# Designs tried in a protein design run: designed miniproteins, single chains. Part 46

Each design is a single chain, and the fold is of that chain. pLDDT is the mean over its residues in the fold that is shown.

## One batch from the design tools (miniprotein)

Design m1681
Fold by ESMFold2-Fast:
Structure m1681 (fold): chain A 113 residues (1-113)
Amino acid sequence: MDYEAEIAEYKKRIEENPNDAEAWANLGMVYYKMGRYEEAEEAFKKAIELDPNYADAWLGLGLVYAKQGREREATQYLGKAAYLLNLPPGEALNSVTLAKKVKNEMLKEELFP
């Protein structure tokens, strides 16, 4: 997988438009796939700062926190993402079921072709 080419593309989009929340979230997900969790966290936080209703950024941060063993933060951020995506509240609190649904839905989006 050519992650360096994807990073360069999203960084170019950000240089041209620093307020592109989608580009920040996509950059964060590429870092996440590379195991670069600190850089992924920073990119997703910027996406949320630019668009607090951008569900994919909350999802990405929740996944990063889960990988870091930050279970309380993972649950909170995944819960916010589920709320923004209009998922049932019971599923928002079940982190295992939510993580499976989130992964499946994200794999269907342009972010995860």
Scores: mean pLDDT 76

Design m1682
Fold by ESMFold2-Fast:
Structure m1682 (fold): chain A 56 residues (1-56)
Amino acid sequence: SSEEGLEFGKRIAEAIKRSKTDLEGAIKEIRELGKKYNIPELAEDIIEFIKRANKR
């Protein structure tokens, strides 16, 4: 549903923001979201994205 998709998107956006200060915590949260919404492959893709975005 659109509302559930928006809430999921907000959770992911918050986790991405958090990844700048707590990458491990953000990864754990995204992994749990992937499990909760039964989209573990998408969650793993998002995790790889934030890992690459935080490379210096």
Scores: mean pLDDT 78

Design m1683
Fold by ESMFold2-Fast:
Structure m1683 (fold): chain A 69 residues (1-69)
Amino acid sequence: MMMAAMWNLAGREAFKQGKYEEAIDLYNKAIEIDPNFVDAWLNLADVYEAMGKTDLAEEYRRKAEELKK
């Protein structure tokens, strides 16, 4: 969890700088380490929504909802 959280934090920083592809890569690394890391799934959805990829954003939001149980 700690390692995944660090990748997630790096992804959020990239997203704030408008580096959407870099943010996606960093969030994917967090998920690779901890597939139950809900915040990383939600952050991926936010990046895809910002890029206009609404269908992908919805898919990742749904995965986050399932993991909250």
Scores: mean pLDDT 82

Design m1684
Fold by ESMFold2-Fast:
Structure m1684 (fold): chain A 92 residues (1-92)
Amino acid sequence: DEIVALAKALGMSDEEIDAILKGDVEAIAKFFVLLEEKTPSKIVFEYNLKKTAEELSKRVGKEVVIEALRKAKPHLSEFGQKVVEEIIKKLS
């Protein structure tokens, strides 16, 4: 499971990872924030955010992922905020 592997690499606990997989908005938002904080490459961050948002939308529903992206947005850089808005438009 690529989401589980990535969340572990970001230092998330097994409890937090379980929450992500159950569609907990706060846990997913934290995951998106950590993706930017722990990924120095803008290209790799954008790729991972788009990929994980798409996969989570299939697993827990697009509405949950949109809410998590909206919660993560104020904690992201200007670049991260732009990527979030692009993803929300595609999911809406």
Scores: mean pLDDT 88

Design m1685
Fold by ESMFold2-Fast:
Structure m1685 (fold): chain A 67 residues (1-67)
Amino acid sequence: SELEKLIEEAKKAIKEYYLNPFDPSARRKAIEAGNKLREINPDLYKKIVKEAREEAMKELEQRAKQS
C-alpha cells in the first residue's frame, strides 16, 4: 500500500539522518518523509523514529567497537 511505502521511506530516511547527522541532504529527506508520516499518524511517526534511531545507534556502536 501507499502507507507501507511511506513508512519504509520515512524509516530509511530517518535512519540515514541519525547515521549522518551533519549531512544536509539526509536531514532534508528525513524531515520531508517524517512530516508526511506525522500528518497521517503522529503515533506511528513516533514509533518509526524510535525504531530508526535504535537501529542507527546499534550500527554506530558496532562500527566503533570494530574500528
Scores: mean pLDDT 83

Design m1686
Fold by ESMFold2-Fast:
Formats: C-alpha cells, sequence, structure tokens
Structure m1686 (fold): chain A 75 residues (1-75)
C-alpha cells in the first residue's frame, strides 16, 4: 500500500530526527514535539486510508509514538 509505505517513511524520518536531536542535547520538550509532529503526519495518512488493514497498521505506529512520549514524560 502506498499509504503504508509513506507511514514507514514517517517513522524512519521521525526516528532520524529524534536521534539527531539527542546528539545535539535537545530537551525532553523538544523530543516530545518531534514525536507529536510524527503523530500529526500519521493521523493525516490515517484520515486518507480506507483499507482496514492499512488503517490498523498506521494506528499501530501512532500508538508506538504515543508510548514514546509517555516514557519521556514519566522520566
Amino acid sequence: SPLAAEADRVMEETGRRVQEAIEKGASKEELIEIYREGIRRLEELLARATDPEVRRYIATYIALLEAEIREIEAE
């Protein structure tokens, strides 16, 4: 699916941006904002998805990024 492939790219780009931010000594707030941007991009893809399997796939990625934010906030 083109939307699933785009969701994979959003995850790869989000991970890369988080890694770069950590290397630059970014704050917890800056890391959370990078994850929130990734979630917003995935939600846009989810809104365009009609296939239930693709929707579940994208929703799983959103849940993973939300879990990362919760871990940072718990520290």
Scores: mean pLDDT 91

Design m1687
Fold by ESMFold2-Fast:
Structure m1687 (fold): chain A 98 residues (1-98)
Amino acid sequence: SKKLEEEARRLEELARRFEEEARRNLEAAKEIEEEGKKRVEELRKQAEESEDRERLLQEANRTEASYYSARSILLAGADASRKLAEEHRKKAEELRKE
């Protein structure tokens, strides 16, 4: 009884840590998207007035690809952490029923 309650509590603490990690990754992904979009828009606006239009547009495209990649990694990390949290929560619930 007490041993099962202690194991359940440990799993719940692990679940909470993974839930916090998922939240941080989602917040970081949102921040990267917001900053990336602003930078891409700025580069594209500069390209319209610049003799170096092609270079600035290429830089904008590389910047967009870069933040899409970074965001994708963070979103994948958030999904993985969420799944681990759910698994630990389910195991803890099963132990508490015994």
Scores: mean pLDDT 89

Design m1688
Fold by ESMFold2-Fast:
Structure m1688 (fold): chain A 68 residues (1-68)
Amino acid sequence: GAAANLKKLAEELKKNPNVTVTLDGNTKAIITINAAPTTIIAYTLRALGEYPDLTVTMEGDTLIIEAR
């Protein structure tokens, strides 16, 4: 389900040392990019392509990912 996919994506993103991931329960992840890494943004968007039950909002260097 969407919550399980969100948790899996958050765990993958935490592997990158330039990324901070904060989970808000089982339905939302807040991703802060600690550098200007276009590669991290591309990686995140690619992973979301595998999980169409997730939504993404971008605010500057922060990505907010929510389970539907």
Scores: mean pLDDT 71

Design m1689
Fold by ESMFold2-Fast:
Structure m1689 (fold): chain A 100 residues (1-100)
Amino acid sequence: SEREEKLKKLAEEITKKLLEEIMEKQKKELKEEELKKKIEEGTKIIEKDIKFLLEDKEYVEKLIAESDPEEKEQIERMVEAIENFDAEALFEALKEGHKL
């Protein structure tokens, strides 16, 4: 579906942004083979997480209720960014959570 394609594209863009940030922070460049593999693996993980946040609203609401204030704000920002297919907003929310 069109929504499925948009979610996959969002997951791929986020994976690339996160890998670029990690490489810059660590001052290490990944070889082309390793970069491709990490993009494929990361895209699958992020796509699964994105789908979970969109589909299991009861679990997300419970998670937000049980989270500390920082985690709650991060989850709310991630959900909003995903619903808007906003890769930059999602990337910023993920950076705050992982302290990249």
Scores: mean pLDDT 75

Design m1690
Fold by ESMFold2-Fast:
Structure m1690 (fold): chain A 91 residues (1-91)
Amino acid sequence: GEEGIKLAEEGLELAKKATTGEEAREAGLLAARGAGLGSRYAETPEQLERAGKLALEGGLLAVKNSTTSKGAASGTAGAIAGIGALFQASL
C-alpha cells in the first residue's frame, strides 16, 4: 500500500537534492525498494501506479545527477523497477 509510495517519494526527494554519488546511489536504492514494496503490498492498481511513477522519476533523476557509476547504476535499477511496477499496474 502506502509504504511503497512513501519510500519511492523519499527516493525522489533525495534524488532532487543529491550532490554526491552516495546520495544518488541511496536515492536509486530507495526508488527500487519503493517500487518493490508497491508490487508486493499495493492494495489498489492506483497505489502501484503511483509508486512506479515516483520510482521511475526518482531513478532517472538519480542517473542525471549522478557523478559516479554506482549512483548511475542504482538510479537505473530504480527506474527499471518503476517501469516494472507500472507494467504490473496495467495488468
Scores: mean pLDDT 83

Design m1691
Fold by ESMFold2-Fast:
Structure m1691 (fold): chain A 63 residues (1-63)
Amino acid sequence: VDLEEVLRLIGEILRLIGEIFDLRLELAKTTDPEEKARLQARIAELEAERQRLLERLRELEAA
């Protein structure tokens, strides 16, 4: 297992979690339906990226 690659992926995942958290805070303060839809779409994109990185991390742990 490449420990450096594992740690790098963990760092990327943590960064994405922070970005998602910030966007969710913006969503909570937003009353405009169109703005809410935009923020939800962006959150979904980042969540998908986070899941892809987690999947890669699991593959590295299994190797």
Scores: mean pLDDT 83

Design m1692
Fold by ESMFold2-Fast:
Structure m1692 (fold): chain A 66 residues (1-66)
Amino acid sequence: MTYRVTLSGDVTRQIGIVLRLIGRPDVEVERIDENTYRVTFTGSREEEEAVIAELRADPNVTVEEI
């Protein structure tokens, strides 16, 4: 699946989130603007759902399926 991920809040924490996503071999990350990213999962559904759940648990992260 492909998701739009919008980050807000502390810049250091935003960078940490992006680096963790880019570091995954099963994830493709494309920057749309300053704080918005298109994230595509190429791995298992279980790993995708786990990552999306972690992102959605952060109140400074908005995740939308596209």
Scores: mean pLDDT 82

Design m1693
Fold by ESMFold2-Fast:
Structure m1693 (fold): chain A 68 residues (1-68)
Amino acid sequence: SLLEELRKEVEKLPLSEEQKETVLELGEAILNKDLDKVQELTVKLHELLSKEQIEKLAPLLNKIAETN
């Protein structure tokens, strides 16, 4: 699954548990088309992660966004 791929990718990065949880929650919210939660978690992600960390995760998050 795309969420399992996302979990594996976040484990490769030097992220805190809160950072990992935020990324995974965002991925789940995107899959569920919960637009309000996607907005809230996207803001939180930009507060918690560096630009470089976000750029590493963006391709997979975009792939999840293309899934129904």
Scores: mean pLDDT 81

Design m1694
Fold by ESMFold2-Fast:
Structure m1694 (fold): chain A 69 residues (1-69)
Amino acid sequence: SKKEEARKLILRAIGLELRAIGLELDAERLKKQGKDEEAEKLLKEAKKLRKEAKKLFKEADKLLKEAGL
């Protein structure tokens, strides 16, 4: 079912967003310790995860619209 496929994509996207938040919090801690280069690396990883999550949400939205939601 398109609704079930969309639900799975939404759950995966939420998981990626939560991971990105974790990396952003770790990066903030590293910046406070003066580890700017390590913090920047985590922020770049978080940005990639958020971009992937956005794509999954967009695909899920498309599936829900095609299912008449």
Scores: mean pLDDT 89

Design m1695
Fold by ESMFold2-Fast:
Structure m1695 (fold): chain A 70 residues (1-70)
Amino acid sequence: NPYLEKAKRLLEEAKKALESGNVDEAIRLATQAIEYAEKAGALATILNDSEGLKEAQKVIEEAKRILEEA
């Protein structure tokens, strides 16, 4: 799922930005991670991919925590 791969990459970049104190960048990247994870979840649902759906949901949860921390 290319959306899930992109979402995971954006999430890791958001975590690094937050750790570095770059709050604006963390918000931007976390927001993009949620967008791609939502697309990944939709695709996983169409493909009946329960693992992909769970991973997409986890990315959304972690990205939302970054936004709350920021």
Scores: mean pLDDT 87

Design m1696
Fold by ESMFold2-Fast:
Structure m1696 (fold): chain A 87 residues (1-87)
Amino acid sequence: ELKERAKELLKEAKEKAEEGKVEEALELLSEAAELLEKTGTEEAFEAVVTISLGIMSASVYLRFGDEKGAAEAVVKAAEEALEILEK
């Protein structure tokens, strides 16, 4: 359940980032990471690290006004986290 909900949130985050809705996408990434932290699996840990790095990268891009770079960082993090969870 938690893993499947997190995967849904990651897919939504990717879609929002592709639409340029970076702040909404970052909220969805954070929610996915919170759910994955509750599972306690190795795959979830790897996904949480990937998501956290993506959030940090996107936040840095936004601070410098690079909304496109921020969106690309979110898309990459969501895709990599989904690949980890779909093993």
Scores: mean pLDDT 86

Design m1697
Fold by ESMFold2-Fast:
Structure m1697 (fold): chain A 58 residues (1-58)
Amino acid sequence: SMEERAREVKERILALIDAGDVDAAAKLLEEAAREGLLSIDEAQELILRIVEEREKQA
């Protein structure tokens, strides 16, 4: 189902962020948003987490 795919993709994005692979996380987020798996609010929340992780790596 789309709901299950949305959950799995969000978990994968968060796992990539936790692993410090922010470029892969951003790419997967773009793909998921293009497929309509993420709401605007969900996409914005994940973008903020990616930005925070990039700041930690700087």
Scores: mean pLDDT 83

Design m1698
Fold by ESMFold2-Fast:
Structure m1698 (fold): chain A 74 residues (1-74)
Amino acid sequence: DLEKIKLALPLLSDKDPEVRAFAIRILLSVEIPEELREEIIEKVLPLLSDKDPEVRELARELLLKLLGEAALEL
């Protein structure tokens, strides 16, 4: 769902950690097109060092999903 991805991307940089966590949960709940995979990885990578531990854990989970899908395509 492209609309959900477009909504979630700006929320990844929100000042509120609950909003950032919500954005990652949206991305975890949708099928991410191959064309957007690299862009989403680039935006999520800095969240691995986020101040909020829940945001860091969700970022790890999302990256594992995205990288796991790439590995299966090889």
Scores: mean pLDDT 80

Design m1699
Fold by ESMFold2-Fast:
Structure m1699 (fold): chain A 62 residues (1-62)
Amino acid sequence: MKLLAVTVKDYEAKSPEELTLKKGDKVLITEILSSEWVRAKLLSTGEEGIVPTSVLGKAGPV
């Protein structure tokens, strides 16, 4: 499943598997791992990692 979401809160990666995000960053959600974590790709850099779902807004129709 692939969904586009906008980052609503800054997030600092705590491990190499995690993705650092800034508010306003657009990400492609590539996999839902749990209710708390997703695998996403940062569209501006192409970097991929896991992020908390709490820092992402809901996908829009794009």
Scores: mean pLDDT 77

Design m1700
Fold by ESMFold2-Fast:
Structure m1700 (fold): chain A 59 residues (1-59)
Amino acid sequence: AAARAEAEAYRAKGEAALAAGDNETAARYYERAAAAYLRAGDVAAALEYGKRAAELRLL
């Protein structure tokens, strides 16, 4: 589904930003991934990436 593919693309961008040390950009992409996972019906993935985004914003 388009929403799941979108979520996976945002997740990959978030992981790349995190690897580069850009916590703000990583958090933004994880938030987008979480929203896309919710639209795809993947509640577990949405909660996981939403939590990761929140943790990054506290750093």
Scores: mean pLDDT 84

Design m1701
Fold by ESMFold2-Fast:
Structure m1701 (fold): chain A 67 residues (1-67)
Amino acid sequence: LEEKLEKAKKALELAEKNVDEERLLKIKEILNKMLRGEISAEEAAEKVYEIVEPVNKEVAEKIREII
């Protein structure tokens, strides 16, 4: 749980620096669903990647690796 929370925080910090507010809210929702166990970490990573990739592919890849 603590490890997942730290990964979510790191992913969110990187996203905050690189995406707009609308994308950031979607990312927060996905990460919260992952933390609640509603979706897998793999599913969360892919969904976040899809949101970030159009803005910055390199950052999207880094976030996916963190999750």
Scores: mean pLDDT 80

Design m1702
Fold by ESMFold2-Fast:
Structure m1702 (fold): chain A 85 residues (1-85)
Amino acid sequence: MEAELEKGKQELRELAINSEDPELIRGIAASLLAEALKKLKLEKVEEKLSEEEKEKILKVVEETLDELELPEEVKKRILKEAEKL
């Protein structure tokens, strides 16, 4: 289980670093946003997310990008796309 999660992180890292495709960066941002929502247990909230909840979600995304050891420019691009979603 942990080894499978680590492999998934490595695959995301390779896609993010090697891709200059804005659509792939948006896809990565969307996937990380969905995982952040799940981690914070916000998946089932039918009400509009507060600014505080959005900040917590983006922080979880940023922490995941830090764990992936992405270059700062790639990390900034993914976070910017996540903020738009």
Scores: mean pLDDT 68

Design m1703
Fold by ESMFold2-Fast:
Structure m1703 (fold): chain A 106 residues (1-106)
Amino acid sequence: EKKKELLKEALEELRRAARLVRESAARNPEHREELERIAELLEEAATLVEKALESDEEKAKELVKEALEKVREALRLMAKVADAVSGEAQGAAARAKRLLEEALKL
């Protein structure tokens, strides 16, 4: 139950981060390609977390690990375009990473 609560919170943070990054892409045409890639990674991570919530414990662990890799890549790309990404979007992605890491320890 606690693991599922962490995953549900991570899912909400990932969806929020993806939405905010897509808004940034619309306002920053010079960084659109990079921002769209970041949003796609966050959306893919959200889909993996959603599948993990419906999966058995072993499969859920592998899906969460894959989601974490995508969030780490998104955060790395965000750092390269930090002036075009809102602090709210970066904060949401960072919170999602922490929640997924906590879920893997359970």
Scores: mean pLDDT 89

Design m1705
Fold by ESMFold2-Fast:
Structure m1705 (fold): chain A 68 residues (1-68)
Amino acid sequence: PTLPAAVPVIPREVFEEAVRLAKENPSLTDEELAEYIAELLERRNAPALSREQLLAVARSAKAEAERE
C-alpha cells in the first residue's frame, strides 16, 4: 500500500519552529506557513522543497499545533 501524501523529511528544528509558529499564529493559512517554512529551510541551507511539499509540512505542523 502507498500513502496518498508523504510529508518530506526536514530538519527537526525547522519542523519544531513551524509548529511553534502555527501555535502562536493560528490565523496563518497553510500557504503563509509554507512560506515561513521555506525561509527557515533556506536559512539552514537545506534543499528547497516544492510547493506541494511545503504545504504538506505546513498542514502537518498545524495539525501538531492543534493537538496541544
Scores: mean pLDDT 75

Design m1707
Fold by ESMFold2-Fast:
Structure m1707 (fold): chain A 58 residues (1-58)
Amino acid sequence: MTDEEKIRLVVEHLDTDPAAAERAVRELSEEGKQALRALINSGVLTPEQRARLRALLA
């Protein structure tokens, strides 16, 4: 699974399978984690999604 695929999985399953989302974030490369941080800062996500994703990246 690519970093792009993992990021998609995280966003799609954040509410339905938080454990799978957390595992996918942990498995991201440093490049993938930077891409996810950029997505969080882009404004396309809800405030709730941004807060949860920031917590997973801490």
Scores: mean pLDDT 79

Design m1708
Fold by ESMFold2-Fast:
Structure m1708 (fold): chain A 66 residues (1-66)
Amino acid sequence: SDEELEKVLEEVRKEMEPLERELLRQYLAGKISGEEASARIREAIREKLREMGLSEEQIEKVLERL
């Protein structure tokens, strides 16, 4: 349901906050590109969703909403 999807998105956002802060720090320090930072956060989200038991097809649908 939409409510279950929003709950999953909220949990993922909260868990990704430390990584997002670290990637922003590296980006501002000129260590990584914005494209690289986006790729890293997207991969971390994929890994989290796989750990939660989502299929690859479900993961792609969630990523389309982010």
Scores: mean pLDDT 80

Design m1709
Fold by ESMFold2-Fast:
Structure m1709 (fold): chain A 88 residues (1-88)
Amino acid sequence: KKAEELRERARELLRRAREALEAGDGITAQRLLSEAAIYVGELVELGDFESARELLKELRELFDALRDAGFFPDGVPVLLLHLEKQLE
């Protein structure tokens, strides 16, 4: 139940982040991406590695899309790097 709630929240945040990017609002997209990454970290803590890996892939793809679209995130995605290491 808890893992399901976290997964749905992360997916909703990623969906909204993609919508913000499509609307040209890279700052909002970056903020929502960062929030989604926190929920993915919680999934790792709960042991739901399958969902966490799936969502991490989407997080990375969205980060790359933000960069490719000419939006510069605030900095190095430290949380993404941390999640990638945890899910090795």
Scores: mean pLDDT 79

Design m1710
Fold by ESMFold2-Fast:
Structure m1710 (fold): chain A 63 residues (1-63)
Amino acid sequence: ASAITGEQAHSLYYAVAAAIFERRGEKELAEKYREKATVPPLDAAADQIDDEGADVIIESAKK
C-alpha cells in the first residue's frame, strides 16, 4: 500500500525494514534503518509481513 504513495516509499521501507530486523533479533540493523526513517514506527505493519516478504522489502530499502 505504501508503495502507491511513491515519493515517501523510501522512508516507509526503512521503517518497515527496521521493525523486521528487530523481529529477527538484528537490533543494530533495526536501529540503523529506523534512523533513516522519517515516519513513525511500523511495528504493526511488520507483524503482517512474513520473512519472505520482509526480505524483499529489506532488499529494496538497501538499493
Scores: mean pLDDT 61

Design m1713
Fold by ESMFold2-Fast:
Structure m1713 (fold): chain A 99 residues (1-99)
Amino acid sequence: SAAQELVGKTFEYDGSPEEGARKALTEAAREILKRLGIDSEIVDVEVSELPSQKGDKKLFVGRVRFADGHEVLAFLEVEGNKVTILGAIVLGPDGKILS
């Protein structure tokens, strides 16, 4: 899966953990769609912090929506100045997971 190739990839950021997660999610989603040969514009990016008890680590879930109806869902970990992709899936316009 194109999404699985981004698992474990790290991104550096400045600003808030939420801004870092949003930026990393946006870059990962574009790369995933590019690898699938899909050319579509991002119309929405949503990021939400999940409850976490792991010290300085913050967990986020995010969704990127594309104009053609594709979506990328991801779980992200933020620690220090780095964001790591923990997992990602791609949904087609019909809401089904792409292999």
Scores: mean pLDDT 84

Design m1714
Fold by ESMFold2-Fast:
Structure m1714 (fold): chain A 77 residues (1-77)
Amino acid sequence: SAMEERMREAIEQGEKEVEILLKELGSKSPEAAKYLEKAREYLEKAREALEKGDFEKAHEYVGKAQEYVRKALEAYR
């Protein structure tokens, strides 16, 4: 469905952002790297939830991943 496609796109965008941030910041800040690893874990959980058709859980996990990305940026700067 269109909603499933949008959720998949959100997860893929999050995965791309975490990968970029790990390359740019992770090697320079162990604390930022730790938060980015947590963001990656939640994106993996979001993908699993999406594959099971649990869009509510997928959305919650994407939100948690975004929270950890924010914490990584705060820890670095």
Scores: mean pLDDT 86

Design m1715
Fold by ESMFold2-Fast:
Structure m1715 (fold): chain A 65 residues (1-65)
Amino acid sequence: SAMEEKIEAAIEEIRKAIPNVKSIRFEGDTIYVELENVSVTQYTADAIIGIGIGFKYGLSFKLIE
């Protein structure tokens, strides 16, 4: 479906843009991303990137630990 294609595209773009991803999952309308241990600066940058990609695809983005 168009929704499945959109989710797959968003996850692929996140994996390409954020190399330090430890895990990704999708639930409801939200992409959940766990990062490798990184600096506060890198965590902030990755959060901004993830939020931007989520917004582009009409999906929510959330970092988890």
Scores: mean pLDDT 82

Design m1716
Fold by ESMFold2-Fast:
Parts: sequence; C-alpha cells; structure tokens
Structure m1716 (fold): chain A 77 residues (1-77)
Amino acid sequence: DKRVEELAKKAEEAIAKAEAALDAGDLAAAFEHLVEASVYLLSLAVIASIENNELAKKAIDELAPRISALGARLEAA
C-alpha cells in the first residue's frame, strides 16, 4: 500500500528532523517537526481503523512510541 509507505516514510523523516533539532537545542524546530510527525501518525491511525490495514497498524506500533519519547524529551527541555 503506497499511501501507508509514503505516510510512514514522511513520519520517519519528521521524527529524524525533530531528533536532530532537539540534539541541536532548537526547541522551536523540534516542536514543528514533532507536530508534523504526529499529523502523519494520525493519518496512519485513520487508515488502520477504517480499512483494518495491517501495514498501517505495524507502522503505528513502530512510530507512536518514538513520537511519544520525543514529546517527553521536548517537555523536559
């Protein structure tokens, strides 16, 4: 499913940018990229729920903990 693959890829790219921004101490950029990643995760969640899409469910299982960990790091910063 190309939609799921593209959304997961965009979420991973946004997570990587948020991680890089946090490592650099750029909290504003980290927040922007975390919001971006969260929007892609929400799109995956809609596909997983409505279509019972196993690839979307797997992507959420892998990405959601990473986004949550980034949010916790940003909140602690």
Scores: mean pLDDT 86

Design m1717
Fold by ESMFold2-Fast:
Structure m1717 (fold): chain A 93 residues (1-93)
Amino acid sequence: KAREYLKKGRIYYLNGDFEKAAEYFKKAVELAEPGSLLRAEAWTGLADVYEKMGKYEEAAKAYRESARDYEAIGLPAVHELLRKKAEELEKKA
């Protein structure tokens, strides 16, 4: 299930294994329902990993995808926060 991959991604992220974290967050995104909280969280996790790896362009894209899913579930404040985060990262790329 997508939730199991999200959990694994978080564990690898906390252990500093960003390559494995990205792999599991990608799997969580692929299996999660579009516009769901789970997919939004998986995209945020992937974006955090890319940011830690210095992949700012990929991180910004992932934050924008997460923002879209948060907006779809009725959390516009989270959408704006992640959109602003993506803009900051685009300036670093």
Scores: mean pLDDT 87

